# Designed miniproteins, single chains, continued (3): the designs that were tried, part 11

Each design is a single chain, and the fold is of that chain. pLDDT is the mean over its residues in the fold that is shown.

## One batch from the design tools (miniprotein)

Design m8351
Fold by ESMFold2-Fast:
Structure m8351 (fold): chain A 72 residues (1-72)
Amino acid sequence: SHMEELERIEEEVLKQFREEALKMSKEELEQVIEALRRMIAQARQSTDPNSQRQARLYERLLRIAEEILAEK
């Protein structure tokens, strides 16, 4: 149940991010992509499970942002 609750929270974060990203200009979205890349690199510096999970979430957000940017 704890893991299922965390997965639901992450799914909601991805959904909200997609909705907000669709409203962004190309320039704003490019800035968000650069920020996400830096955040992924920072999180990947740690081998602890929480940092690795955070990096995976950022990678999923990055994929959404890149998909939306490609359609603009």
Scores: mean pLDDT 86

Design m8352
Fold by ESMFold2-Fast:
Structure m8352 (fold): chain A 85 residues (1-85)
Amino acid sequence: MTPEELRKRGIELAKEGLDKSENPSLASGGAIRGMGEGLDLVLAGEKPEEAAEKGIKKAEEGLKRGNASEAAGGGGAAAMAGGAA
């Protein structure tokens, strides 16, 4: 998956997490925190693609568990990390 595809997938997962949340404010906070975590990993020297793939996995696991905030956070991390590539 290219950085652009990882970014796009991250955005889709973050949007799905936000759409499934009963508390949009809490889910939005999760997404913002996830974006910061993704950026921190890239700044710490992790490859943007690897950081984004971790975010996607977290978001997909969050969706399977019904955790909308985890899904939004993982998607946000993937979108930011993919965008940094």
Scores: mean pLDDT 78

Design m8353
Fold by ESMFold2-Fast:
Structure m8353 (fold): chain A 86 residues (1-86)
Amino acid sequence: GALEAAIAAAEAAGRELGLRVGEQRTDVPPEVMANTAAALAARLAELLRDPELLDRVVDLLLNSLTPEERALVEELRRIAEAAYQA
């Protein structure tokens, strides 16, 4: 269905972002960063069926993260939302 397509698209786009971020880091292999970003993007896309729950989950994550991690989560959320709107 449309949600499953959005989850798959978000996972693919999240993996691409994670790979790019990982290539700029020396402490984490690009593959690990790609897989982590892909998984998070897919979960955020799943939560788009309940926007109120998504907002609460994102708010909790942002309150516990560094500024760099916060920026990554916000970008992954935008990727998930774009996939859902497509």
Scores: mean pLDDT 77

Design m8354
Fold by ESMFold2-Fast:
Structure m8354 (fold): chain A 100 residues (1-100)
Amino acid sequence: KTVVLSDEEAKEILERLLEWLKKEYSDLPELIAAVERERERAIRRLEEGSPYSTGELLLEFLSAAHRAAARVLPPEEAARVSERITAELQRILDEAFARA
């Protein structure tokens, strides 16, 4: 069963992930700022009728978050933070798809 995310659902997913990041990594303001900028860009693309799918925008956002972690943290810590960000995004997506 294939479910397509709406623009509104994609915006909510990005907002929830950013709020989680702000709470979990409040000691890393540079990481939060970089991820916030990429969230703003993703939302703008959705609002402007970008040719990107919601999935593509979420993957681009995830990639940007991984790059931000790699810039501010040692490689081992950056890898762990990136895995946690990926896991949280998957958790949020699972909730959106389940719609119990």
Scores: mean pLDDT 74

Design m8355
Fold by ESMFold2-Fast:
Structure m8355 (fold): chain A 71 residues (1-71)
Amino acid sequence: SMEELLKKLEKLLEEKLAKSSPTPDALRQVLMEINVEGHELIKNEISDKEERYKLLGEFQIMLNKKYKEVG
């Protein structure tokens, strides 16, 4: 489901952030890497064009919130 995929992406992001240096530049690099990986995962997992577009939107909202938290 889309909810399960978003949860998987959130977990992947949390794991990478936990392993990263706690500097803003290093944390932003992790967010950039997850953005690329998440787009590819969504493309591969979601074949329906409308559902893919909606999920990409939700994913971008999640990432933008994390970017704001990093500063």
Scores: mean pLDDT 82

Design m8356
Fold by ESMFold2-Fast:
Structure m8356 (fold): chain A 80 residues (1-80)
Amino acid sequence: KEETLAIAEIMIAIAVNLARQGRWDEAVETVIRALEAAKKAGLSPEDIKRLGDMAIESLRRLGVPEEHLERVRKAVEEAA
């Protein structure tokens, strides 16, 4: 769904901005909520995985610890 994909992308952008502020938990929670919302709205497993992988890459580049990224990885596997 076009609107669902756009909303998920916006939420991931918000999470990236939270990570830039050093708010690791809030950034991760925002990504997880975006993926859960995308799943509920019927986004394909392939798109959910792509969104999750993109978010993990962005957060890792900003220095988010692997312990926090593992929470996102688990959410991607459960949503896809």
Scores: mean pLDDT 80

Design m8357
Fold by ESMFold2-Fast:
Structure m8357 (fold): chain A 70 residues (1-70)
Amino acid sequence: MVVYSDDSKRVRAMRVRQMMQYARDHMSDDMVQQMTSDVTNYMRSRLGIDVPDGSSMDQIVSMMQQYVDS
């Protein structure tokens, strides 16, 4: 229900990983932390994933991968 693109969970996770990779390579620690917070909020509010407070970028990527693989 509701209109969404033909993009699968896999494509969405791939895009998130690409953005996080870019952030790690080109952004300051403050910007990386903001990106991590944005991704955490997206996972909690849109995907229903219970992300623990203070999760690192690596933990968030791992949780996203588990979500895609489920």
Scores: mean pLDDT 68

Design m8358
Fold by ESMFold2-Fast:
Structure m8358 (fold): chain A 102 residues (1-102)
Amino acid sequence: SQEAEDKLIAAAQKSIDRAVKEILEAMKLMEEDVEEGVKKLEEIGKRYGMFEGTAKTVKEYAKASLDDKEAARKKALEALEEGTKKLREEARLAAQTAGTYL
């Protein structure tokens, strides 16, 4: 089961890393076009259901005023980091559970 657990963890981590990369790209896009960046986050939330909550939180910070933009960016990055950490832990626990049966 350890080989199966390791493969499941690796697959989950790759999926999480890809979603995080896409969210960061959407956040960068929001600096140029808030509407397009928000649209990209909505698409990411649909594609990666586990990130739907994180994407929603990041969208809320994207609407901050120009004067608060740096603070909003920090909050969005903190939300992404916290969400990513929780998802990595959940993936590890799920893989351990699945690995018990494989």
Scores: mean pLDDT 76

Design m8359
Fold by ESMFold2-Fast:
Structure m8359 (fold): chain A 91 residues (1-91)
Amino acid sequence: MLVFPAEDAIEKLKDLIKAMDSPDPEVRKHAAEALKEIVEASPDDKSLLPVLEEALKKARELESDPDPEVAEAAKEAAKAIEEKIKKIKEL
């Protein structure tokens, strides 16, 4: 698995958070799935905390998405983000 530098991870996460606001459910679903993967591949760096907290808020909002596949992808992304935030804060 490719591990991203913190700066690159922050930029990718910001782009994915924006994509999760798409009117297209396929775009929202793929953005949530990609968000999980980028979070899991991100370093345990405190500089990621602001964007991870923003991503967590967005993922939690999408858990109520009318598209069930988007809702499930968002739930999985939220779990990955919560685990990463906890790990970084425990360092």
Scores: mean pLDDT 84

Design m8360
Fold by ESMFold2-Fast:
Structure m8360 (fold): chain A 91 residues (1-91)
Amino acid sequence: EKVKEYLEKIRKKMEEAFREGKSFDEIVDILWKEVKELAKEFGLSEEDARRILNAATLAMLIAKYLGFSDEEIIEMAMKALEREVKRLLEK
């Protein structure tokens, strides 16, 4: 499934950013760049891309607030991102 390849790419970028100790703002910027490429590939709008970014960012903020590990924060972000992508592709 082509969407899984993009999700794995995003996951790897997130794992790299956390390992490098990038700030939350830098991680969100990386995520936005990757989400825009995903949206373009699947014919999604910029509004759809914003929805995907917002879902992942909110999941990360909640996980950070609850004191989750970096790995758990990434997992929550990726699950939220995948769910929103699938929802938008099923319209």
Scores: mean pLDDT 85

Design m8361
Fold by ESMFold2-Fast:
Structure m8361 (fold): chain A 70 residues (1-70)
Amino acid sequence: MSDEEIFREGRRIARNILEALRSDDPVIRALAERELEKLGVTEEDLEYLLRASIDDPEAVELARHILESR
């Protein structure tokens, strides 16, 4: 998988988790919170990833961590 594909997929997962955290369904919110704990990342880490550029190696590494820790 290329760095571009890793970054894109990591951002997709991050966006889905952030959207789930804002859900009106308490079950969906609880599952999203458990996913953050399982990944070992914070909401702020996901928000950073969505603002970051692909030229940021730390953001690409975060995206890879999210993909591999699933």
Scores: mean pLDDT 83

Design m8362
Fold by ESMFold2-Fast:
Structure m8362 (fold): chain A 90 residues (1-90)
Amino acid sequence: REAEEIGLEAVAEALREAAKEVPELREVAELVEAAREAYVRDGDEERAAELDDRAAELAKELMERDPRVREAIERALARARARAEAALAA
């Protein structure tokens, strides 16, 4: 659970940062943050999974339409991975 919490927090933060530069990512960032809250705060793993799946589907659709969004998501996921690895190493 803790490793998944760290990963989800890292993704939520990275997407929130990306949405500041690429506004089209705002809805994806909000869905990932809602999934994080459902998982971490409420313990509702089913709702968290549903929100995460919806965020992933929306992200895929946006990436297919706009290469700028694709690059932003790829950078956000790379940052999230680095943050999660650093947190797990500490």
Scores: mean pLDDT 78

Design m8363
Fold by ESMFold2-Fast:
Structure m8363 (fold): chain A 99 residues (1-99)
Amino acid sequence: MKEEIEKAKKELLEAAEKLAEALKKVAEGDESALEEAKEAFKRLLEAADKLAELLPEKRSLLATRTTAMGILAAAAVIERDPSLADQVLELARELAEEI
């Protein structure tokens, strides 16, 4: 793998891990973690955009998977369900393996 792709994959996974952690805190009643979740999701999208630029053929895959992660993250906040946070992280790991 090219160093830039590996770095962007690492950034994507680190952002997804921080997002999942923040979403679990929100589910436990820590409303201050909502800003952490928003920042982590922003970093996840930035890493995905970088990957889409480096791998244009994966752009549709990146767009559909990050959209699904966003929907699950929003649902995790609304429902306060930590299992949805785990699904976000799993989707990110699967995406990184497919790239």
Scores: mean pLDDT 87

Design m8364
Fold by ESMFold2-Fast:
Structure m8364 (fold): chain A 98 residues (1-98)
Amino acid sequence: MELRPLSDEELEEMVEEADKNGVTVAIALQIELIAAEFELGEKSPEVARLYTALGEAYLKMGDYETAIKYFRKALEIDPDNERAREGLKQAEEKLKAK
């Protein structure tokens, strides 16, 4: 069984919709994450990309604590992931403002 990874453009479109349909976007990304972990392994680059997208989606939804968890998971797999690093910083800054 072979999974076609979502493109960066597809992930960005899903994240942009998270402020309107955040629950639907989060569920869709979690399904893709489970499939990617099963087919490609937990430490694959695709799994890191999906954790980053989940973090960005939760950040758009205003769930900063969940966003931080997903960005940390992405950085555990790919420490040089600039999007995950920037997202983590944004989520932490927003959480401090509460």
Scores: mean pLDDT 77

Design m8365
Fold by ESMFold2-Fast:
Structure m8365 (fold): chain A 96 residues (1-96)
Amino acid sequence: VTPEQEKEFDLGAEILAVAVLLVSAKRSGTFTEEDGERAIEELERAYQLAVELGNKDALRTIAGLAREFSEIARKNGLTDVAERFEELAKQAEAAA
């Protein structure tokens, strides 16, 4: 396996992990600051991998996920976390 193939696997795994977090938050109705910090860290990791790989489809997916998390964070009163997700979404769109 090449280092580039390993990064593609890591990118896919990070995106899946974040998507599972999003579904869990929507299903439970709970989203804490700790959940937000975790999702931001995973999305930032995915963003870096997508940029390194030039994977524009992944960057668009990351932007979409970040926007959905921003909405959930805002609904839970986590304004600072929501703004960080919005910033990440803009960065991912600009890089796509």
Scores: mean pLDDT 85

Design m8366
Fold by ESMFold2-Fast:
Structure m8366 (fold): chain A 94 residues (1-94)
Amino acid sequence: MEEKIERLKKLLKETTGKKKVIILLGDDPEALEAEAEKYVDDPETAVVAIRALEPEELEELRERLEKAAAAHPDKKKEIEILELELELREEVSR
């Protein structure tokens, strides 16, 4: 799991050009939003909040991701970011 978080941070730095990336994991959307707001005024920081989802929502996101990957083979980095985000959502939803 830690390796996926570090990989996601690296990809987000490369795609956004931001100096700092913060990844927030949790099952409480209100608490995650409150933490993210602490960084909203920092233009050099990218914040990604990964919230737990219901199994049905995770399955729908997986199907959409597979279709997106097939439709956009040129967007390899962006698809990898979405895949890592989905895998982290699956982990926090356990």
Scores: mean pLDDT 78

Design m8367
Fold by ESMFold2-Fast:
Structure m8367 (fold): chain A 112 residues (1-112)
Amino acid sequence: LTKEEAKKVVEEVLKEYGLDIPTDSLADLILFLSKDSVISKQIKEAIEKNDVMKLDTIILFAYNLDDESLKNIKKVAKELISGKGGIVQVYEAVGRDGLLEIIKKAMEKLGI
């Protein structure tokens, strides 16, 4: 999966919800979720179960690890810490359940 493919699918899903929000951080999240790792599997499980607290905890934990393979998810963590960026804007527009539905739909379209 490329970042361009992830961005395209995220943009298509956001348009279905009537949202004109930057796709970069959501694409970084989807790219990370396409990887076969313990952390990506835990994040997928949290998303599937609508466990936003567990999701936030795992992402923030990953931010503190010195691991280059976590580069994409560290960008997502930085947005959550700052309260700014595309993921935060989606959360503010559609709420937690809407954000999780958008992520699930993007994952489904990409076969993740």
Scores: mean pLDDT 76

Design m8368
Fold by ESMFold2-Fast:
Structure m8368 (fold): chain A 77 residues (1-77)
Amino acid sequence: MTPEQKELQLRIQELVQELEEIFREAGVPEELLAEIADESESLEEFVEKVEPLLSEEQRKRVREIVAEIKRLEEELA
């Protein structure tokens, strides 16, 4: 793995941690998040299923983070 790829992976990890923090702030139970993740085939499907549990501002932030994660994953591929 190149240093550049390592930096991209670390950035993705930071964004995933930010998503987890938003879910905690929204009061979404960890068990419910795990269940939704297990039922979801993609990150986008997971987000669509979780969005009803979030505020409008949290939904916008989650969409921004997911779009950034997708962009970084494409750069790694």
Scores: mean pLDDT 78

Design m8369
Fold by ESMFold2-Fast:
Structure m8369 (fold): chain A 69 residues (1-69)
Amino acid sequence: DSAAAMLNEEEVYEVEGFPPSRDAIALAVEIALDERYAGVARGRVITTENGKVTEEEFETVSEYLQAKR
């Protein structure tokens, strides 16, 4: 579900060791296929809404996907 409809193109997903991405699913697949991570990733999701920046930190791919909900 998306709460930031007006700023979708300005959403950025940052994960340590991977380039910034705007596609949460594509990034999650890359993490899952990388043997170095074994499903564990440290990073954050940065969302800009109406000029306000929101950050959500995560330690696992599951937490990352739940934050994206």
Scores: mean pLDDT 55

Design m8370
Fold by ESMFold2-Fast:
Structure m8370 (fold): chain A 66 residues (1-66)
Amino acid sequence: LTPEQEAEIEEGVADIAGAVYYTVLSHKVPLEIAREAGDLVRDLLLQGKTLSEAIKEAEKFVEEKL
């Protein structure tokens, strides 16, 4: 794969992970908080964090907002 194709795949994976996390949280917390948490997961993955690290930081964010 070219670096451009790898970047597109990484962006797509991050977008999907953020959207899935938002969807799961949307059943438990206010939609605004769920959306921000999903966006945080996406952004952290794009920064090179692992999924586990991204979710852990998003969980802290949600706890602080509740």
Scores: mean pLDDT 84

Design m8371
Fold by ESMFold2-Fast:
Structure m8371 (fold): chain A 86 residues (1-86)
Amino acid sequence: LSGRGAWYLVSGDPERAAALAEEAIARATDPVELAEAQFVLGLAYAALGDRERAREALTRALELAQSSDAPERLIALIQGELARVE
C-alpha cells in the first residue's frame, strides 16, 4: 500500500471507501491486511469529518501494524494521519 491510492479513494467517495474498508476488515486473513483496512477506514472517516471514529480506526491500525512488524512506510503513514486528526 503506497498510501496515495487509499487517500485518492477516500477523497473521491469516502462513504464507499468506508464500506470497502469494513468489508476488507471482515475478510482480512492476517494482521497486516487488517492494519491496512483499518488505515483506509480511518482515512474515510477523516474525509467525512468524523474525527473521533478516524482516530479510533487509525489507532487500531497503528497497534496492528506495530504488533505485526508491518512495513515502516505503513507505520509512518498511519502516524502522520493520526497527528493530523489529533
Scores: mean pLDDT 78

Design m8372
Fold by ESMFold2-Fast:
Structure m8372 (fold): chain A 78 residues (1-78)
Amino acid sequence: KEKEIEEITLELLVWRAKVLGLDPEEVRELFEAGDYEGIIRLLAEAEGISLEEARDLLDLFREVAELKVKVKEKEEEK
């Protein structure tokens, strides 16, 4: 579900922020505001990658979150 996907995506972003020594609250605030461009810029700067690579990373985190939700739902179905 969308709420679970968002929660897992946020948890992945917060985890990555902690690994990079960033303030996880800043990432939470940007995510809650829907400021994905702000998150992309923050990740690109912190990881030393391009904005395009940071966008791909955010997209991958969201895709992983979607897959985790789908797998969990399928496992709990039967």
Scores: mean pLDDT 77

Design m8373
Fold by ESMFold2-Fast:
Structure m8373 (fold): chain A 81 residues (1-81)
Amino acid sequence: MEESKKIVEKIFEKTLERLKKEGVDEREIRVLELIKEGFRQTDNEELAEEILKLASEEELEKLEKKLKEIAEEEKKELEEK
């Protein structure tokens, strides 16, 4: 299962790189970094609270869509199709 965590970390890293290239707000980048850290530290309730303070539900949905898009792209690259 450590391999699955590394794949997710790679997806987060690619999403961060894409957002930085697009020149999105530093706040959105920070929220994604906190979500990545929270995924790594699932027991950390304080990180979850910090994410909710920095991002509205709408901003979180937007980030989820970006993550899903990157995940689909990564999956297609891995499938060699």
Scores: mean pLDDT 65

Design m8374
Fold by ESMFold2-Fast:
Structure m8374 (fold): chain A 99 residues (1-99)
Amino acid sequence: STKEKAEELVKLTQEAEEKFKAGDYEGFVKSAEKAIKILKEMGAPQDFIDELEGLIKKVKEGDRKAASLLVEILRILTSNISGGLSVQQAVEATKKYFD
C-alpha cells in the first residue's frame, strides 16, 4: 500500500542519514538506492529519479557534497510525504526548496 511504502521510505531515509553521519558511504548508498526504488514505485517523476541516481553516481565517485545534498533531499521529501502530501506534491515542494 501507499502508506506502507511511505513508512518504508521514512525508515530507509533514517538509515541513510545514520550511515552518512557514521561516514559509511557504502551503507549510505545502499539505503539511498532502496529509498529511490520506493520513490519510483510510488510514482515519482522519472526526471527526478534520474537526478537522484546522478547524485548516487557522484557519491560513489567520492563526492561528499552530493551525499549531503541527497540526505537533505530525502529528508525533505519524506517529511512532506509523512505530512500527507502525495509523492508528486512532495517532489514539487522539494524542487522549489532547492531553486
Scores: mean pLDDT 87

Design m8375
Fold by ESMFold2-Fast:
Structure m8375 (fold): chain A 87 residues (1-87)
Amino acid sequence: SPQDRDVSQLRDEGRRRVDVITQRGIDMVRQGVPMSQVVRDMQRQLSRFIRDLARRGRDRGVSQDGISDVVGFTVDRFQSGMQQIRN
């Protein structure tokens, strides 16, 4: 359905953005940036991105459940990446 395609596209956008945020975080750690600053910057980038992603999904007519699925997927992927950086 058009709804399923929009949700899939937004999930792919979330995946790509989280991967970029995670890689930038890894690079910052390698450059000697303190972990607390890296975590704060990554969280700020994620929060800003999620707000924009949800708004664009709404504008495209994605349902509340679809938006919740996309946001949840994006947050879960981010938490996994963050755990890898911290460990």
Scores: mean pLDDT 88

Design m8376
Fold by ESMFold2-Fast:
Structure m8376 (fold): chain A 55 residues (1-55)
Amino acid sequence: MLSVEELTQRVLEILSHMSEESAQALLDYWESHRDELSEKQREVLEAAKRWLESR
């Protein structure tokens, strides 16, 4: 099982290979299903959103 840190790093690596528009669309999709996400997955989503804001 991946830790929050390991999962965050993997997600950020994937997002870094995408355009800003594609990355934003993917994050928006996950946000629209936030209530279906685990607490750990929501923490990863918040970290990814903060990372995208820095682009």
Scores: mean pLDDT 78

Design m8377
Fold by ESMFold2-Fast:
Structure m8377 (fold): chain A 83 residues (1-83)
Amino acid sequence: MEVKGTFTLKNGEKVEITFPERVTLEQAAAAVAEKTGVDPEELIAYLRSLGLPDVAPARDVLNAIGDYLLKKGVIKDYKIELV
C-alpha cells in the first residue's frame, strides 16, 4: 500500500508525492523541497521537533509536512490518501 500527498500551492498548482507506507524524514523532506522550494534541513528539523523517528509512517510524515507548509504560507490546502 502507498501513501499519496496532494499539496495545492498558493498559485493553484497541485503537487503530488507518493511514498511507500514507511519513509525516511530525509527522503520526504528532499521530495517536498524539490517540488515546493522549502529548505529541506529546516523541514527535517521541524519533523524531528514533533518526535517523528528518522523512519516513520508516510501518512504521519506527510500530514506533518502539510501542516508545516500551511504554517509557512507555501500551500492553500493538502490531502493525504492511501493508494
Scores: mean pLDDT 85

Design m8378
Fold by ESMFold2-Fast:
Structure m8378 (fold): chain A 92 residues (1-92)
Amino acid sequence: KIEELEKKLKELEKKFRELQAQIAAAPEPNPELIEQAQRLLAEAAYVQIKIAKLTDPELAQQILEEIRNNDNPNPNSARIAELIRELIDEDE
């Protein structure tokens, strides 16, 4: 249901902002916080995709194809894309 997904997205956005502030305030990079942020971003993106599937399924298909074919060399972007793909595969 769209309302449940929108509520979940807001909760994930709040958690991400709090975690992002912790990462920015840390004197040195914390790999556990970075991984938690990557997982939150992936989950939020997947929730947005689920909303898109209900409101604009053609756009959702295009986004899913882009994620599956993402050859981004950036390690953080690649990890987030991988996590999104895993979430999609688990739900399909």
Scores: mean pLDDT 73

Design m8379
Fold by ESMFold2-Fast:
Structure m8379 (fold): chain A 62 residues (1-62)
Amino acid sequence: EESLERSKIRKELAEQGFSAEEMLLAVGEKLNRKEEAELVVEILEGKLPEEEALKKLRELAK
C-alpha cells in the first residue's frame, strides 16, 4: 500500500539521519512514491551526501 510504503521510505531516510521534522519542513510531504524511492536508493548506496539529499527534497517541493 502506498501509505505503508511511504512510512517505510521515511523510516529508511530517518535511519540515514533525516528527521521527520526536516522532511516536513523541506518538502511539506510533497514527495511522491517514485521520487522518494529514488532518493532512498541514492542515499543508501552512498551516492548522495546528506546536504545534497536535503537540497533535492526542497527542489521536489517546487
Scores: mean pLDDT 56

Design m8380
Fold by ESMFold2-Fast:
Structure m8380 (fold): chain A 97 residues (1-97)
Amino acid sequence: SSNEQKIKQLNKLLDRANELSNKVRKGELTVEEVLERLEQIAKELEALGLNVAAKSLRKNIEEMKKQSEEKALLLAELTFGTLSIYLSVEILVLKKE
């Protein structure tokens, strides 16, 4: 598969992560909805062969489930921030190949 196709998919995930981060900050998503959206992103990362990133994201999902609602939402903000940085770096690496 072309690096261009991977970059396109990663940019779509980055846009989604940023949109979801904004919705969490605005109080538009419940913890349950955030967990469902992050699970979908983890599956898409796995489909792209980014298994290490997917595993890290699933670890954050499990940690969120152990926290109070308030702490889970704060962890969600940090998780989306970390995911955004990771996806941005991965895109830059693929562009240099």
Scores: mean pLDDT 86

Design m8381
Fold by ESMFold2-Fast:
Structure m8381 (fold): chain A 94 residues (1-94)
Amino acid sequence: MEKADFSSLSVEQFRVLMETTDRLTEVLEEKGEDVEEITKVLIEMAEELLKLGLPKEDVLSIIEGILRSLLRQGKISKESYEEALKKVKEFLEK
């Protein structure tokens, strides 16, 4: 897994990212490609990162990176990737 450059994230923001990655792994192992559950986990991360002062553009970039990583690993389909990303974008445009 190519490590994204997280040098610009605070300790708190990085912790949220790590906890979200662990939750996504658990969801994928227990429920497979449950797009609704994956989307909920990503939206919860987005809300917490926004609360910690991260800009919407950076939050979207992180989520896109996570989804792209899952797609490359074969853990989600291209359809699941596109649907989850769409729902996250819709949430961030509120």
Scores: mean pLDDT 78

Design m8382
Fold by ESMFold2-Fast:
Structure m8382 (fold): chain A 81 residues (1-81)
Amino acid sequence: RPVVVLDATGLSPEEAARRAEELGEKGHNVAIRDDDLESSIAAAKAALEKGSGVAIVPASTSDEEARRWAETLEPGEVLVL
């Protein structure tokens, strides 16, 4: 599946969820990058409801590393690092 890295650092939970929902609707898996669990959890729930596989990764994670974690996930799978 195509993977998009969503950098949720500094996003509100509402904004993070909205962006993740759009990515899930387009059939993307989502790697959520943030150290704030409130925004990450909101985004993960939104993407999972649309059938994404979701990885939650630390804010220090590179785009390449974040994509590798999410690229093999099946619909409804979640990985937290």
Scores: mean pLDDT 82

Design m8383
Fold by ESMFold2-Fast:
Structure m8383 (fold): chain A 85 residues (1-85)
Amino acid sequence: AGVDVSAEVEAELEKRAKELEEREEERLEELLNDESLTPEKLEAGIAAKRAEVAALIDATELEAVKRLLDAVFEGSLLQKVLASR
């Protein structure tokens, strides 16, 4: 059997969460390379960014699930309509 829509949505959600984490990791690398920051401020900045990324991942889960579900149903429906023409 093929991949169920639910499993496909979950896989895509995980993929998008990882992409978001990778992008924020690049931003964290810029922060780590800022030699003007004191060690205490650097640690605080990293902790704040990690918390921000976690919140974005949680928000992305809700938004990505909704958008992917809508896109799958709308895309399938549009393909059926276009195929009927």
Scores: mean pLDDT 59

Design m8384
Fold by ESMFold2-Fast:
Structure m8384 (fold): chain A 60 residues (1-60)
Amino acid sequence: STLLKIAEKDPVKGFLYLKAEADAGNEVAKRVYDKAMKELNSGADPKEVIVKAAKEVEKA
């Protein structure tokens, strides 16, 4: 629940933590981070994308 709470309070910090988990070899975090990057590049709302990504990591 830590990542989701961080992402809801500070989306930029949440995104950095998601990236750190992906870089550390968390397979779920890598997949979710790649998906979030594609959505951000397509013009999706950053806060919604990052919070959704944090929720997906916590479900796994």
Scores: mean pLDDT 79

